# Designs tried in a protein design run: designed miniproteins, single chains. Part 54

Each design is a single chain, and the fold is of that chain. pLDDT is the mean over its residues in the fold that is shown.

## One batch from the design tools (miniprotein)

Design m1859
Fold by ESMFold2-Fast:
Structure m1859 (fold): chain A 63 residues (1-63)
Amino acid sequence: SEAEEAARRALEGLTSNEKVPFKDLPEERQRRIAELAVALLVASGFSREEAERAVRRVVEELR
């Protein structure tokens, strides 16, 4: 979906400066990055519900 594609791009952008894959980041850092990705999608015009579902789905794929 468009929201899941946007979530994937947001998570890739937010982790571009990290030295390890998302799954290997500390749990606190993973949660903060997911929260920022939701905020970016909401700012881009997605509803919070849709943004949260999309980010959750993509985060599950990265684990």
Scores: mean pLDDT 82

Design m1860
Fold by ESMFold2-Fast:
Structure m1860 (fold): chain A 60 residues (1-60)
Amino acid sequence: APVIDPNNLESIKKAVEEALKIPEVRDLAQEILDRINKGEEIPASLATALALLAVGAEVE
């Protein structure tokens, strides 16, 4: 499982890549990725949400 650091944009970006595998949240993950690509800082609350989404995408 990826380690998500709320203050590390690279870790958030990796979590977004995992979240993109989940169809239900793919659009949300794409919006967050777009903000990262525009150079915007992602709030810690969104980083936490991405961590939960990444865990949800993880299977055995």
Scores: mean pLDDT 64

Design m1861
Fold by ESMFold2-Fast:
Structure m1861 (fold): chain A 94 residues (1-94)
Amino acid sequence: SEEDERKAKALESIKKYLRILTDQAIAVLPYDREAAVALLEQAKEIVTKFLPELKPLLDGMIAAARAGDVDTLRALSDQVLAEIDKKIEEVKKK
C-alpha cells in the first residue's frame, strides 16, 4: 500500500541519518570523545522514537564510544542497520 511505502521510505531515511551520525562519530572519536558521544546520543534519540526496541543496541554504541572501542562501535552500528533493514522488509511484505 502507499501507507506502507511511506513507512518504508521513513525507515530508509532514519537508516541514512543513523549511518551519517555514526560515520561522523567514528571519524571524530580519536580526537574528541565527547563530540562522538553527542552524535550517537542524537542518533539514539531519533532512532528510538521510531524503533524503541533498538535502544539497547544504541546504548551499547554510546558505551563503546565512551570506552574508545571503535571495533565494538562499528559492530553494533552494523547490527542496528541490519535490524532497520529487517523492519523495512517487514513493512514491504504487508
Scores: mean pLDDT 86

Design m1862
Fold by ESMFold2-Fast:
Order: structure tokens, then C-alpha cells, then sequence
Structure m1862 (fold): chain A 90 residues (1-90)
């Protein structure tokens, strides 16, 4: 799909390494999923630690379905985002 194709063109930089470590600390062990989560977060401008945690959690929940996760993130309310953050943290 178009979003997945767009994020595949995003290159990870050294400054993105703390985001990879954050996702590993949150229980994501699939390195491919971690890379997709960071690329999607960069595409959606959600590179803050909370945004990255929510993206990683949703990608794990939806088995790496980038289109479903992106749709969920675009339709998030403040209440929904806080609830997802709570779920992502434990």
C-alpha cells in the first residue's frame, strides 16, 4: 500500500537509535517491526517517546499492518491516545 511504500523509503539515522532501544525496552523483539515503527513514527511526525511507544504497540497488536496502524493514529482522540499509552506501557 502507499503508506507502506512511502515509509520503506525513509532512512534511519544515528539519532533514531534511542527510539529503537525504547521499543526493545517495551517488549518488541522483532527488529523488522522496530524499524517499521520508527519509520511510521517519522512519517506521521510522532517521533516523541510517547508517540513511538503507541506506534510500536499498535504495530505489534496488528501484526505489522502499517495501513491499519496509520488509520488508527490519524483518528486518535486525546482520550484514545492516553488509553493506548497506558496499554503500551504495561
Amino acid sequence: MSIEEKIEKIELKEEDEPLRELLRSNGITDEELIEKAIKLAKYLNLTDPLGVKIVGYLLKKYNGDIEKVAEKLKNLTTESALKLLEEAEK
Scores: mean pLDDT 76

Design m1863
Fold by ESMFold2-Fast:
Structure m1863 (fold): chain A 88 residues (1-88)
Amino acid sequence: SKAEELLREAIKIAESEESEEAKEKVEELIKEALKEAGLSDEVIEKWEASRRDPSKQLDLSSLSDEQRKSLFEVAELFDKLVEEREKK
């Protein structure tokens, strides 16, 4: 899937580069993967805010079943891809 391709690129950049610019690029690729998985711009914005400020935690109960499923699918893909790269 395109979301998986975007996540793979993000992980590859994160492993190859440690600059602040690389971290920003990784975050942009993750946001694109979330959008490709069917998450709305509003949900993606809330997720970004929750990452920058832990007190602004994303309320999963406010999401539709489809949005929640897409978020979990992207999270599972990201965790799996990170684990695969760490074992290399």
Scores: mean pLDDT 73

Design m1864
Fold by ESMFold2-Fast:
Structure m1864 (fold): chain A 97 residues (1-97)
Amino acid sequence: EALEHLEKAIEYTKKALETAKKVGASEEAIKHLEEALRYTEEALRAAKEGDYEKALEYIKKALEHLDKALQLSPSEVFEDIYKAAEHLQKARDALLE
C-alpha cells in the first residue's frame, strides 16, 4: 500500500511538473516540483529497501517542496500538487503502521 501511494505521488508530481512547464510557471516553482519528485523517488527506493525511517524523512522533504511549489504555482498546477500530497500523506500513514 505505501509503495502504491509513493508510485501515485511520483505520477502526479510528474504531471504537475509537465503542466508547470507548459503554462510557464516560475523557475522557483519548477525547482520545488523537481525536488519534490526527487525526494518522492528516494522515498520509494528507501521503502523498497525496508528503510522506513529514511522513507519517512524523504516523504517529509517532498511534502515541504510540494507546499512551496503550491504557493508559487499558477492554479492550473494545483490539482496535481494536491493529489501528489494526498498520496504522500497516505504513504506516510501506511509506513507508520
Scores: mean pLDDT 89

Design m1865
Fold by ESMFold2-Fast:
Structure m1865 (fold): chain A 85 residues (1-85)
Amino acid sequence: MEKAQEFRERLVELLRAGASAEEIGRLIAEYTGKPLLDREEQHLLKYSLLGELLRAGELTEEEFEELTTEEEREALEKALEEEKK
């Protein structure tokens, strides 16, 4: 429980600080013991996590827009394009 709470607090801290998708992906891989995601999946994961914080009211819309980079937006657009195939 304590370790899971510390992980969540660290994850939220990194997300709010504008940490790279690679840094977020590495933290998650280390905690879960799963392989590191590819670059596009890392950007999608960061976008998804920021979106969850926005929906929970833990981020404002302005903070969400500032914390999402062009790379996160491009990864989302590519994933939506692939779903059509």
Scores: mean pLDDT 76

Design m1866
Fold by ESMFold2-Fast:
Structure m1866 (fold): chain A 99 residues (1-99)
Amino acid sequence: GMKDLAIKTLQKAIETLKELSEKVSGKAKEALEQAIKELEEALEKVKNAKTDEEIIEALEKAIEALEKASEYVSGEIKLEIEIQIGILRIVLGIVKLTK
């Protein structure tokens, strides 16, 4: 279902960010750790969601968190975050099509 897809996508984004956080330091690491917390909050919101609108809001919040974190990184690390943003945007589009 759409909820399961959103859960799996958020879990993959969290795993990716945790791996990337081990490769950075200082402000970049703090930014990635903050994004991980916001993604984990979005994941819990999706798990407890009763409506597609709640899933949409959680995915939009997750995308915003990743966009903010991407400002603190460059090169391959930034590209990996941008890939996760792209996947989340595709999933968001799919959820919106369930109307």
Scores: mean pLDDT 89

Design m1867
Fold by ESMFold2-Fast:
Structure m1867 (fold): chain A 112 residues (1-112)
Amino acid sequence: SSELLAVAAEALDEELKKYNVNEEDFLRWLAEQISKRLLYPEEAAEVEKRLGIDLRDPAVRERLATDREFLLRVLVEIFVLAARREGIEDIPAYIREEVHSLVVAFVTEQAR
């Protein structure tokens, strides 16, 4: 959904600015966490089947780190699947909360 992509993009911009996080560093970290199945392991596996991609493929992982729109498309699919599994109906609110949690997780890891 183009509307959900816009929600994810706006939330990402706001959270990165709020915590003074470099976008490229965050996207690279996030791509690695998802590729290694450390974040959203079940949703990542389902997204691979739905989009016909392998998130563990080095070329796909590089694209997740360098192509913001591609990463956001993958993230939105992951978030929709996660929300559905949890019975959450307000998908835009869930996306904002998940993006916030991911940026906070990145900042927390960098501080350790």
Scores: mean pLDDT 87

Design m1868
Fold by ESMFold2-Fast:
Structure m1868 (fold): chain A 55 residues (1-55)
Amino acid sequence: MIPESFLQLPLHVQLGFARREAEEGNLEIALRYLDALDLPEAEKERWRAELESLV
């Protein structure tokens, strides 16, 4: 799940958690991580498509 300090990590580390969950087949968890990020909607849409391609 999302750790208490997750949002305090660098953005590339936060995205790494989402990517790892997708690679493990946990798309729902990966998208939950992505949704917690302070990213523009267009950027989240691109990452969502990429994460979906990893499962």
Scores: mean pLDDT 74

Design m1869
Fold by ESMFold2-Fast:
Structure m1869 (fold): chain A 78 residues (1-78)
Amino acid sequence: SDARIAEEEKVAETLAKELDPESQEEYRAFFEKQKEELKSKLAKAKTQREKTEIWGQFRNKVTQAYLELRAKERGEEF
């Protein structure tokens, strides 16, 4: 739903602000790309199972990107 996407955008913006400026730009760009892929896939999904899988993949990808950027800032391997 549009309301759920708006909530995810709020969470992403909160997380982005915790990153260094360069990482913020990279994370925001990645999130916007994933959001457009999410919208495209949801428009084609016909079952609740497919929608659940699509949301799960989206959440995993944006979470992983955030954690990798945080690890990079600390000079840690991920």
Scores: mean pLDDT 84

Design m1870
Fold by ESMFold2-Fast:
Structure m1870 (fold): chain A 70 residues (1-70)
Amino acid sequence: MGPPVVDLSGLTPEERERVLKAAIEAVKASPSDDFREQLANGYRAIAEEAERAGHTVAADQARKASEALS
């Protein structure tokens, strides 16, 4: 199954950079060697940054992706 679709097209380039950086840092900070758990943490970070930027639809999509991987 392909990765969950999260629509970030409504974000500015700067907001997208913050989202990607937060996701990478969340994956690196994960204490688990489980790739699924690392991805779940990444999607949670995406949801938090998207919500902070006011992109509630993207935030909800990322949150559901994180829940599906948990």
Scores: mean pLDDT 76

Design m1871
Fold by ESMFold2-Fast:
Structure m1871 (fold): chain A 85 residues (1-85)
Amino acid sequence: MLNDDQKKLLEVVLEAAKKVGLDRAVEYFEKALETGSEKDATRGLMYLAFSASEEEREAIKKVIEESERLDEGQKIGVINLLNAK
């Protein structure tokens, strides 16, 4: 089950995915937030890491870095996941 910090992080990543137009990632993150499903959160993050283009990942990282909702550790954690290639 997702904790409050994980939910905030997913909300920011969801908004980034919407802004970039990654509809499949949006569907995974919306489902994860609705159900608290760690599996759907993981599927969304894996899609961003392995299926999104380099330009799309860089756009997502910029939205995360500019977010006032996340602390520096949360930003580093997500950026490292997106750099897993």
Scores: mean pLDDT 79

Design m1872
Fold by ESMFold2-Fast:
Structure m1872 (fold): chain A 100 residues (1-100)
Amino acid sequence: MAAEEERRREELERRMAELVREGIREGVPLTELAERMARLAEEAGRPELAEEIRRELERVRRTTLERREQVEEQIAAYADEKPEAVEEARRMLEMVLRSE
């Protein structure tokens, strides 16, 4: 692999991780997070990745909405054992619900 390609991939991954953390912290709608991530991929010269991000996050959104009650019950089941993970999962669920 070319070192330049590896460095670009690592930088993009780092930026994506920061963008996701900020989006979850802000509680933006999942559709807004998807657009922010897709735009970052396009700016990095990867339009195919942008399309894949949009498609995958739309699939996640639809699946979560279809299984909303099950997802909410699953999150509640872990509230006492993993409170930090539950808080993050609840924020992610809110992001999906705000995109309805």
Scores: mean pLDDT 78

Design m1873
Fold by ESMFold2-Fast:
Structure m1873 (fold): chain A 84 residues (1-84)
Amino acid sequence: IDQSQLQQAQQNLKSAITYAQRGDYKKAVDELNKAIEYLKKTGGDFSEALKYLEEAKKYAESGDGDKAVEGVNQALLALSIAQS
């Protein structure tokens, strides 16, 4: 697993949470897209986390910030489990 790509993805996910909490859904979606691309580049199996991030992205696109944040937190939990 590329740890540099993984660390960058985690930073983008934290930024996505911040933007979603502020109602900046366009920037939240942009950060989620970056995180998804970094996770795909790690070479690891993060299929569960990617599923939650795609759901979070749809909620951010629809303006549901609370569900977008919930989805990102679920993805972060799935990432921590996959690394254990």
Scores: mean pLDDT 84

Design m1874
Fold by ESMFold2-Fast:
Structure m1874 (fold): chain A 72 residues (1-72)
Amino acid sequence: SDELKSQRSLLESLLKDKNIPERFVRVLFKTVEEKILSDSDLLDLVDYASSLKDTPENYTAFHLTVIGIKED
């Protein structure tokens, strides 16, 4: 779909030059494949992921944030 293609392109652009752990990147791509997000929500998620250390606690917090956004 055009929306998915546009959102994947935006995500790829937002991830350029950012050092985000691979498993968080996978969650981001999976999220946009499952639900079309607003550009502002996608920006906020990428910024949030880039602020987090790769720990189990942060990964759980990130997943909970993604679930909350997807339920809207």
Scores: mean pLDDT 80

Design m1875
Fold by ESMFold2-Fast:
Structure m1875 (fold): chain A 82 residues (1-82)
Amino acid sequence: AAPVVEWSATLADGRLTGLDLTRAPGHSLPADAVLRLHVRSADGREAVVELTQGELDALLARHTADEVSARLAAEAEAALAA
């Protein structure tokens, strides 16, 4: 089975903190590895955003780390609002 890697980040003011995409565990993972990002908001709510290593690699090939982080923050905000 493909590996699952768990990351954590805090969401505040539309930004993720505690996540460094250039230093995150999983940079040597296969493309089908599942990255499970646990996001905590400032008010204590929690959400999970999942993507594959291949999806992350494709985003980082076309976008800056800050742009990718902003996209993940938006997905986390949507998940926290649901």
Scores: mean pLDDT 76

Design m1876
Fold by ESMFold2-Fast:
Structure m1876 (fold): chain A 62 residues (1-62)
Amino acid sequence: MRVKITAKEDLTGAGSPPLKLKKGESIEGELLRETETYLEVLDLATGSVHRFSKSKVEVERL
């Protein structure tokens, strides 16, 4: 499932390599996993997998 993740605050996504986003910055990716507290997303621009806290991001399902 393709998703757009937008940062609600300045944050670093947990992954290798780590992603740093400023508030209002977005990535587009493939949703690999969703839990109550986080999302794992494959960043389509870099091929890296990042984990985002649901409380710190907006999720748009594309």
Scores: mean pLDDT 76

Design m1877
Fold by ESMFold2-Fast:
Structure m1877 (fold): chain A 75 residues (1-75)
Amino acid sequence: SEKEIRIWKKALDYALELAKKTGDYTPLIQAFEILKKRATDPEVIELIDKMIEAARKGDLEAAQKYYDEVVKAME
């Protein structure tokens, strides 16, 4: 639902900001993994996988780009 999408966007925004402040990408990766379990669109799932991979490499810039693409695809 649209309400659920808004809640997920806020949760992901918080996790991303937390990663920026602490340098710890673990909460961001966990948030992406939970989002992936709820995704049904193969294109969205591929974008989430790219976000997780970028976060695991500590590439916050790439993770932000893929995060924005997922958010746009959900809205």
Scores: mean pLDDT 76

Design m1878
Fold by ESMFold2-Fast:
Structure m1878 (fold): chain A 90 residues (1-90)
Amino acid sequence: SEEVERLKEIIDRLIEEAKASTDPRLQVAILGRIFEVAEEYIKLSTDEKEKNEIIDRVIELAKQALERSTDPEDKAFLEEMIKKLEEIKK
């Protein structure tokens, strides 16, 4: 599906943008966008292997952001995001 490929390209770009960010608050905001796009990708994709690989990439990035974050609200958001993605992978 062209839509699925488009969503994957958006996720890849957002992951690169989040990794390049030196601002922890901006990194969390980008992760929020990644989560929204990933939810749509998960609903549309039928490739379970690729879906799990993308979920794992997003979880790893969120865990790295959680280690760098000092804001309790951002930490709570990242923990909830990780939990939701881990539940989807089951």
Scores: mean pLDDT 86

Design m1879
Fold by ESMFold2-Fast:
Structure m1879 (fold): chain A 89 residues (1-89)
Amino acid sequence: SILDDPKVQEMLQKLDDIFKQLADALHAGDVEKAKKLLKEFEKAYKEFLAYVSTLSLSAEDQQIVDNLKATVEGNIELAKKKIKELEEK
């Protein structure tokens, strides 16, 4: 499984750690910190996609990646919306 790849595990852990910090910054209303963390999260996500693109994936692994992409991209859009709402106060 793609989830057994140590580099995939490391990248997913990094994304989770950044997202937790981003969520905390958004909850605190820290717009500047949230913007920096969102950029860091998007960079880590691009690095993840670049790595995954080098792998020969089964149909099952491709479905796992597609589900992860949908979740991550949804989280990015929600974070962008929340940052904008905080800036408009």
Scores: mean pLDDT 88

Design m1880
Fold by ESMFold2-Fast:
Structure m1880 (fold): chain A 93 residues (1-93)
Amino acid sequence: ASREEIEAIIDEEVAKLPLPPEQQEKVRAYALAAVEPGLKTLSEEELEDLKKSVEKVEEMLESGEFDELPEEQQILLASQYVAAKAVLKALGL
């Protein structure tokens, strides 16, 4: 997948997060940084780990557990979630 495709998906997924604009900007920056080294070298095991990470964060969003987290942890988890989801979507997974 191209860098431009990943960036477009990150922007779309960040906009869907239940976070203030200031936190969304931080999530976008960290997610973009996280995808740089991983775009072309993921093994099947690493892809399964990304899928599990996405599922875990989605469960936390649905349960309201995410809203109970400290701001720093919300930004970190949301950044990892958005990055993983963008990579998976760009790979058609």
Scores: mean pLDDT 77

Design m1881
Fold by ESMFold2-Fast:
Structure m1881 (fold): chain A 75 residues (1-75)
Amino acid sequence: MSDLLLRGMKLGAKEGEDSFKLLKNANQEQVKKIIKELEKMSKLGEEYGRKYPKKDDFFKESERLKKIAKEGKKV
């Protein structure tokens, strides 16, 4: 489960970045939905990071998702 979440976070980050590039001048509701999903995954990653403190990857991917969501807000 934790490894699947980490893979999902990495995929979500990449798809979010790619989606924001494609949606730059498109429907803002889709942009907001992507941002919300990235923020949800980031929060879940932080919860798992606290449960497994020796797995830095959860905190690193959580921070990456937050950064991408913040950049999406500029689209």
Scores: mean pLDDT 72

Design m1882
Fold by ESMFold2-Fast:
Structure m1882 (fold): chain A 70 residues (1-70)
Amino acid sequence: EKGVEINTEASKIVADLLNEPDIEKRRAKAKELGVEEEFDEYLANQDDETARNAAIVRMTNKIIEILEKK
C-alpha cells in the first residue's frame, strides 16, 4: 500500500540524512528535503536527548507528508 511504502522511504531518507558525517552536508540535505526547520531543532538540541528525538520524529513525519504530496 502507498502509505506503507511512503513510511519506509521516509525512514530511509531520515536515516541517510542523520548518518551523513558532515553536519553542513546534513543541513544542506535537510534543506533540499524541506525539513530544514526540524533539522535546525535537531542541531540546537544535540545535548537534549528528548528534544533531539522529538525533532527526528517531526522530520520523519514532514518527509512522509512531502512524499505523499510528491
Scores: mean pLDDT 75

Design m1883
Fold by ESMFold2-Fast:
Structure m1883 (fold): chain A 99 residues (1-99)
Amino acid sequence: PPVVVELSPEIVEWLNRAPPEVREAAATLLKAVEVEVAQSPQAEEIAELTRETLEAVRRGDAEGVREYAKRLVALTTDPQVQKMIEEAAKVLVEAVERA
């Protein structure tokens, strides 16, 4: 079966109540990594790092978001996917730092 980024019920509930900018950035991140998990031998690690990135946002850990996003970019080869991850991570970091 294809690898999918399955989010915990807690993350899903938090995202549904998150500010629109956070929800949109999270959706962009998930869309970007779905392209990579369909093609990558590192699909499971990409899925786990994506979950960890969103969990870091939920707990207010800006440095965690930066570190997990950096690791996600390192596991991707498509420049468009890398750019989407970096742009989404920037919005998520800024949202955490404003809270």
Scores: mean pLDDT 82

Design m1884
Fold by ESMFold2-Fast:
Structure m1884 (fold): chain A 102 residues (1-102)
Amino acid sequence: MEEARRVAEEEVARVREAVRAGASPAEIVALIREAARKVAEVAKDDTEVMQEAAVRLVEAAHEAGIGGLYTATIVSEQAKAVDEEIAKAVLEAALEKVRELE
């Protein structure tokens, strides 16, 4: 879905901008949770868009010194509101990126 991918890119960009601006870890975590929530609402059944967004959010969190496991849990919990299998796929993609970065 073109709209879902656009929203994901915009929300991830917002998180990355906050990281570059030196926002606090608490502020970045709140933005990650909000980004994941908005992406889940728009993407719904689009597992690939949610996985791509989760991976990019984990990368942004890593740049801010936020724990990858914690970030993966946050994005997965937002996807769980849509579907448990989608949440599982999102968690797996996020954890793979955590292993790559750490």
Scores: mean pLDDT 82

Design m1885
Fold by ESMFold2-Fast:
Structure m1885 (fold): chain A 87 residues (1-87)
Amino acid sequence: SSIEEQAKELADEFLKEVEKIMKDFKAGKISPEEAIKKIEELLKKTEEELERLYKQADASSQRFIKSLLGTLKGIAEEAIKELKEAG
């Protein structure tokens, strides 16, 4: 698959895991603090994998990955803010 397809797959996995973490929080299975930690760890791992793809990418794919990473950071920040307000 292309580097852009691999980056999209990483983003999709990130979004599914964030959704799962938020569902587990709403179900009372994890605390807000545990949910925040899981999202922060997930974002760090996803950033590291996207950086690996970035180093192998052409200029257009690099711009795509940078934009995608910005979007994922924004999603993580919004989720963490919501969790802090709920605790």
Scores: mean pLDDT 89

Design m1886
Fold by ESMFold2-Fast:
Structure m1886 (fold): chain A 93 residues (1-93)
Amino acid sequence: MEERKREEEEEAEGLKKLEELIASGKLEVKVAVFPVIKREEIEKLPEEERKELNALLRQVAAKAREQGYEVGLAVPGLESLEEAKAALEEAIA
């Protein structure tokens, strides 16, 4: 359990630091919007599906960065996992 909490804290701290940098004006956000479902729903997923979502997010972020975008935040736009996965796959394609 400690390992899981530390991993979650690391991810949460990363996002909070990004949001803080954006709010303080130290980081320029060139728009990259990721459709994601609620964190609570993602945590209920089997590890395989959660890993797949994380891999898709990383691919989208990498592609956005290649095109000159700085990925500063993920915006919730979808309520279902299937819609989130479809939108992420479309962004990669």
Scores: mean pLDDT 55

Design m1887
Fold by ESMFold2-Fast:
Structure m1887 (fold): chain A 65 residues (1-65)
Amino acid sequence: STTYRVTLSGDKPALGSDGTVYGKGAVLELSDVRVDEENGELYGTDAKGRGVLIGLSDIGALERL
């Protein structure tokens, strides 16, 4: 699967399925990335198998690894 490095720049935090909160400036490496343009969201899975939801407007950088 393709892994992406996501850097957060927005004021709204990203949310992990386990209740983890990722704030501004956090750097996440996510696999199984899907973009929901209708809701303005990106979904991915972290290295520990946890789902992460990020608002598209809160993404400062997105790099394919």
Scores: mean pLDDT 81

Design m1888
Fold by ESMFold2-Fast:
Structure m1888 (fold): chain A 103 residues (1-103)
Amino acid sequence: SAVVAEAARLLDELLRTTDPARIAALRQRLIALIQQTTNVADLRAIYDLAERAYARATNPLVRRALAEVMLAAGRQLLKHSENVTEAIGRVLRAIGRILDLEL
């Protein structure tokens, strides 16, 4: 998928970025891309890519941005997926990561 390829490129750039303004811009671009995506398989792939990126990230601003990207993808899955239980589980995991970073 072209959408998944673009998301992967943006996520890779986010993992290499230390500039707070660039992190914010990449996060915003990823969330906008997700909000324009209705294909459930693409949304799952983007969520999984962001979740793997979160596990590898060490920069706190990058970790926060990735958790927010996961939340956006999970929320978009909840709108478009017939598997509501899976979508809720993904949203709750994303919220848990955000809370761990805020607390």
Scores: mean pLDDT 89

Design m1889
Fold by ESMFold2-Fast:
Structure m1889 (fold): chain A 111 residues (1-111)
Amino acid sequence: PEPPAPPAGFTPLELVDEAILRVGEKKEFKLKGNTAYLVHLVNVGPGPVRVRLTLKDENGTVLAEAVFTLPPGGSLAVQIITGDKDQTLTVEVVGGAPDARVHVRVYKAKA
């Protein structure tokens, strides 16, 4: 299937990573320092999901954490602007229907 277009106003963008997550799965995305990212999440499953986003610095210290509920077909776009050091974003599906799926796409702004 063709990937959904990034939200309006985020051009030019480059897709740098992608994953499809099931309930209970997580993926870590490495974010380079001095870079603007757009993280686009889409619930492509038939049931609602709860997703935890955790942003950590280079030492593993939690900078931000939030939990979002996405209905079937629901989407969320999060902008992350890194500081001077690399950071890690963890996306985890912490609950939802067993057949629920979250499609995660990480885009970066061109320098």
Scores: mean pLDDT 82

Design m1890
Fold by ESMFold2-Fast:
Structure m1890 (fold): chain A 95 residues (1-95)
Amino acid sequence: SEEGDKLLLAQVRLIAVQAGFFAVEKMIEKRTDKEKILSEIDRMIADVDADLAWLEQLLAESTDPEYQAKLQAMIAEVRDIRARLEKLKSEIEKE
């Protein structure tokens, strides 16, 4: 189904965002250059904002409660990752 295909794409995008977050954590553990870490965080926040806008549009266009519930769960997870990226950026900028 079209909604099923969109959920699959949303899940793939969410996995990519989660993988990117773990990559940033590894850059910090390895003491990568501050400017490189900040650049990667900014890129990830931009990607997250684009994904969030797309998910919110899908939610606004849907009338299926089950599809809406799955989108709302993904939106909550994406928002959590965004907040964690912003916090991490603030902590790195203070160093």
Scores: mean pLDDT 86

Design m1891
Fold by ESMFold2-Fast:
Structure m1891 (fold): chain A 76 residues (1-76)
Amino acid sequence: LSKEEVILLSRWAILSGAAYFAIQHPHAFTVQEMTSLVNEMKELLKEMTQRGLLTPEQIEEWREMIETLERIIREK
């Protein structure tokens, strides 16, 4: 792994934790905070997918988390 790939994987881990927490505790986040998180996740997913750093299962899990967060945002 290159240093750039380690940074991307570290960011992926941090955003995964943030997304999981936001899904379980939606009241702790504003619409703006959740929208920012979703946008960051979409950008990172695109870059990591392009670099081949994620398995198909990891890509699908992240897509599902993004869709769940977007649903929560719509229901606020």
Scores: mean pLDDT 85

Design m1892
Fold by ESMFold2-Fast:
Structure m1892 (fold): chain A 95 residues (1-95)
Amino acid sequence: SEEEFDKILEEIDKKIDEVNRLIGQARQALEAGDYETARRLINEARQKIDEIEKLIKKAESLATTPEQGLRISIAMARLLANRAEVDVLEEKLAA
């Protein structure tokens, strides 16, 4: 179960890095006035955030130690930050 947990957390970390990259690209597109590209990248980030949330729930079902619980809490905090950044970008796009 520890090996399965570690694999899921590794996948979560990789997907969070992908979301961070998409957010950066969306911000650049928005600053350049490329609203169509910004909207597409924001939508891709939203889809990956949903995938990460499902992986976190799966990790929670496998967690048996306080250390595993802490790793999940850190992942949840990172996801919340990503979600907030995407919300800000959507507001800027709508303005």
Scores: mean pLDDT 90

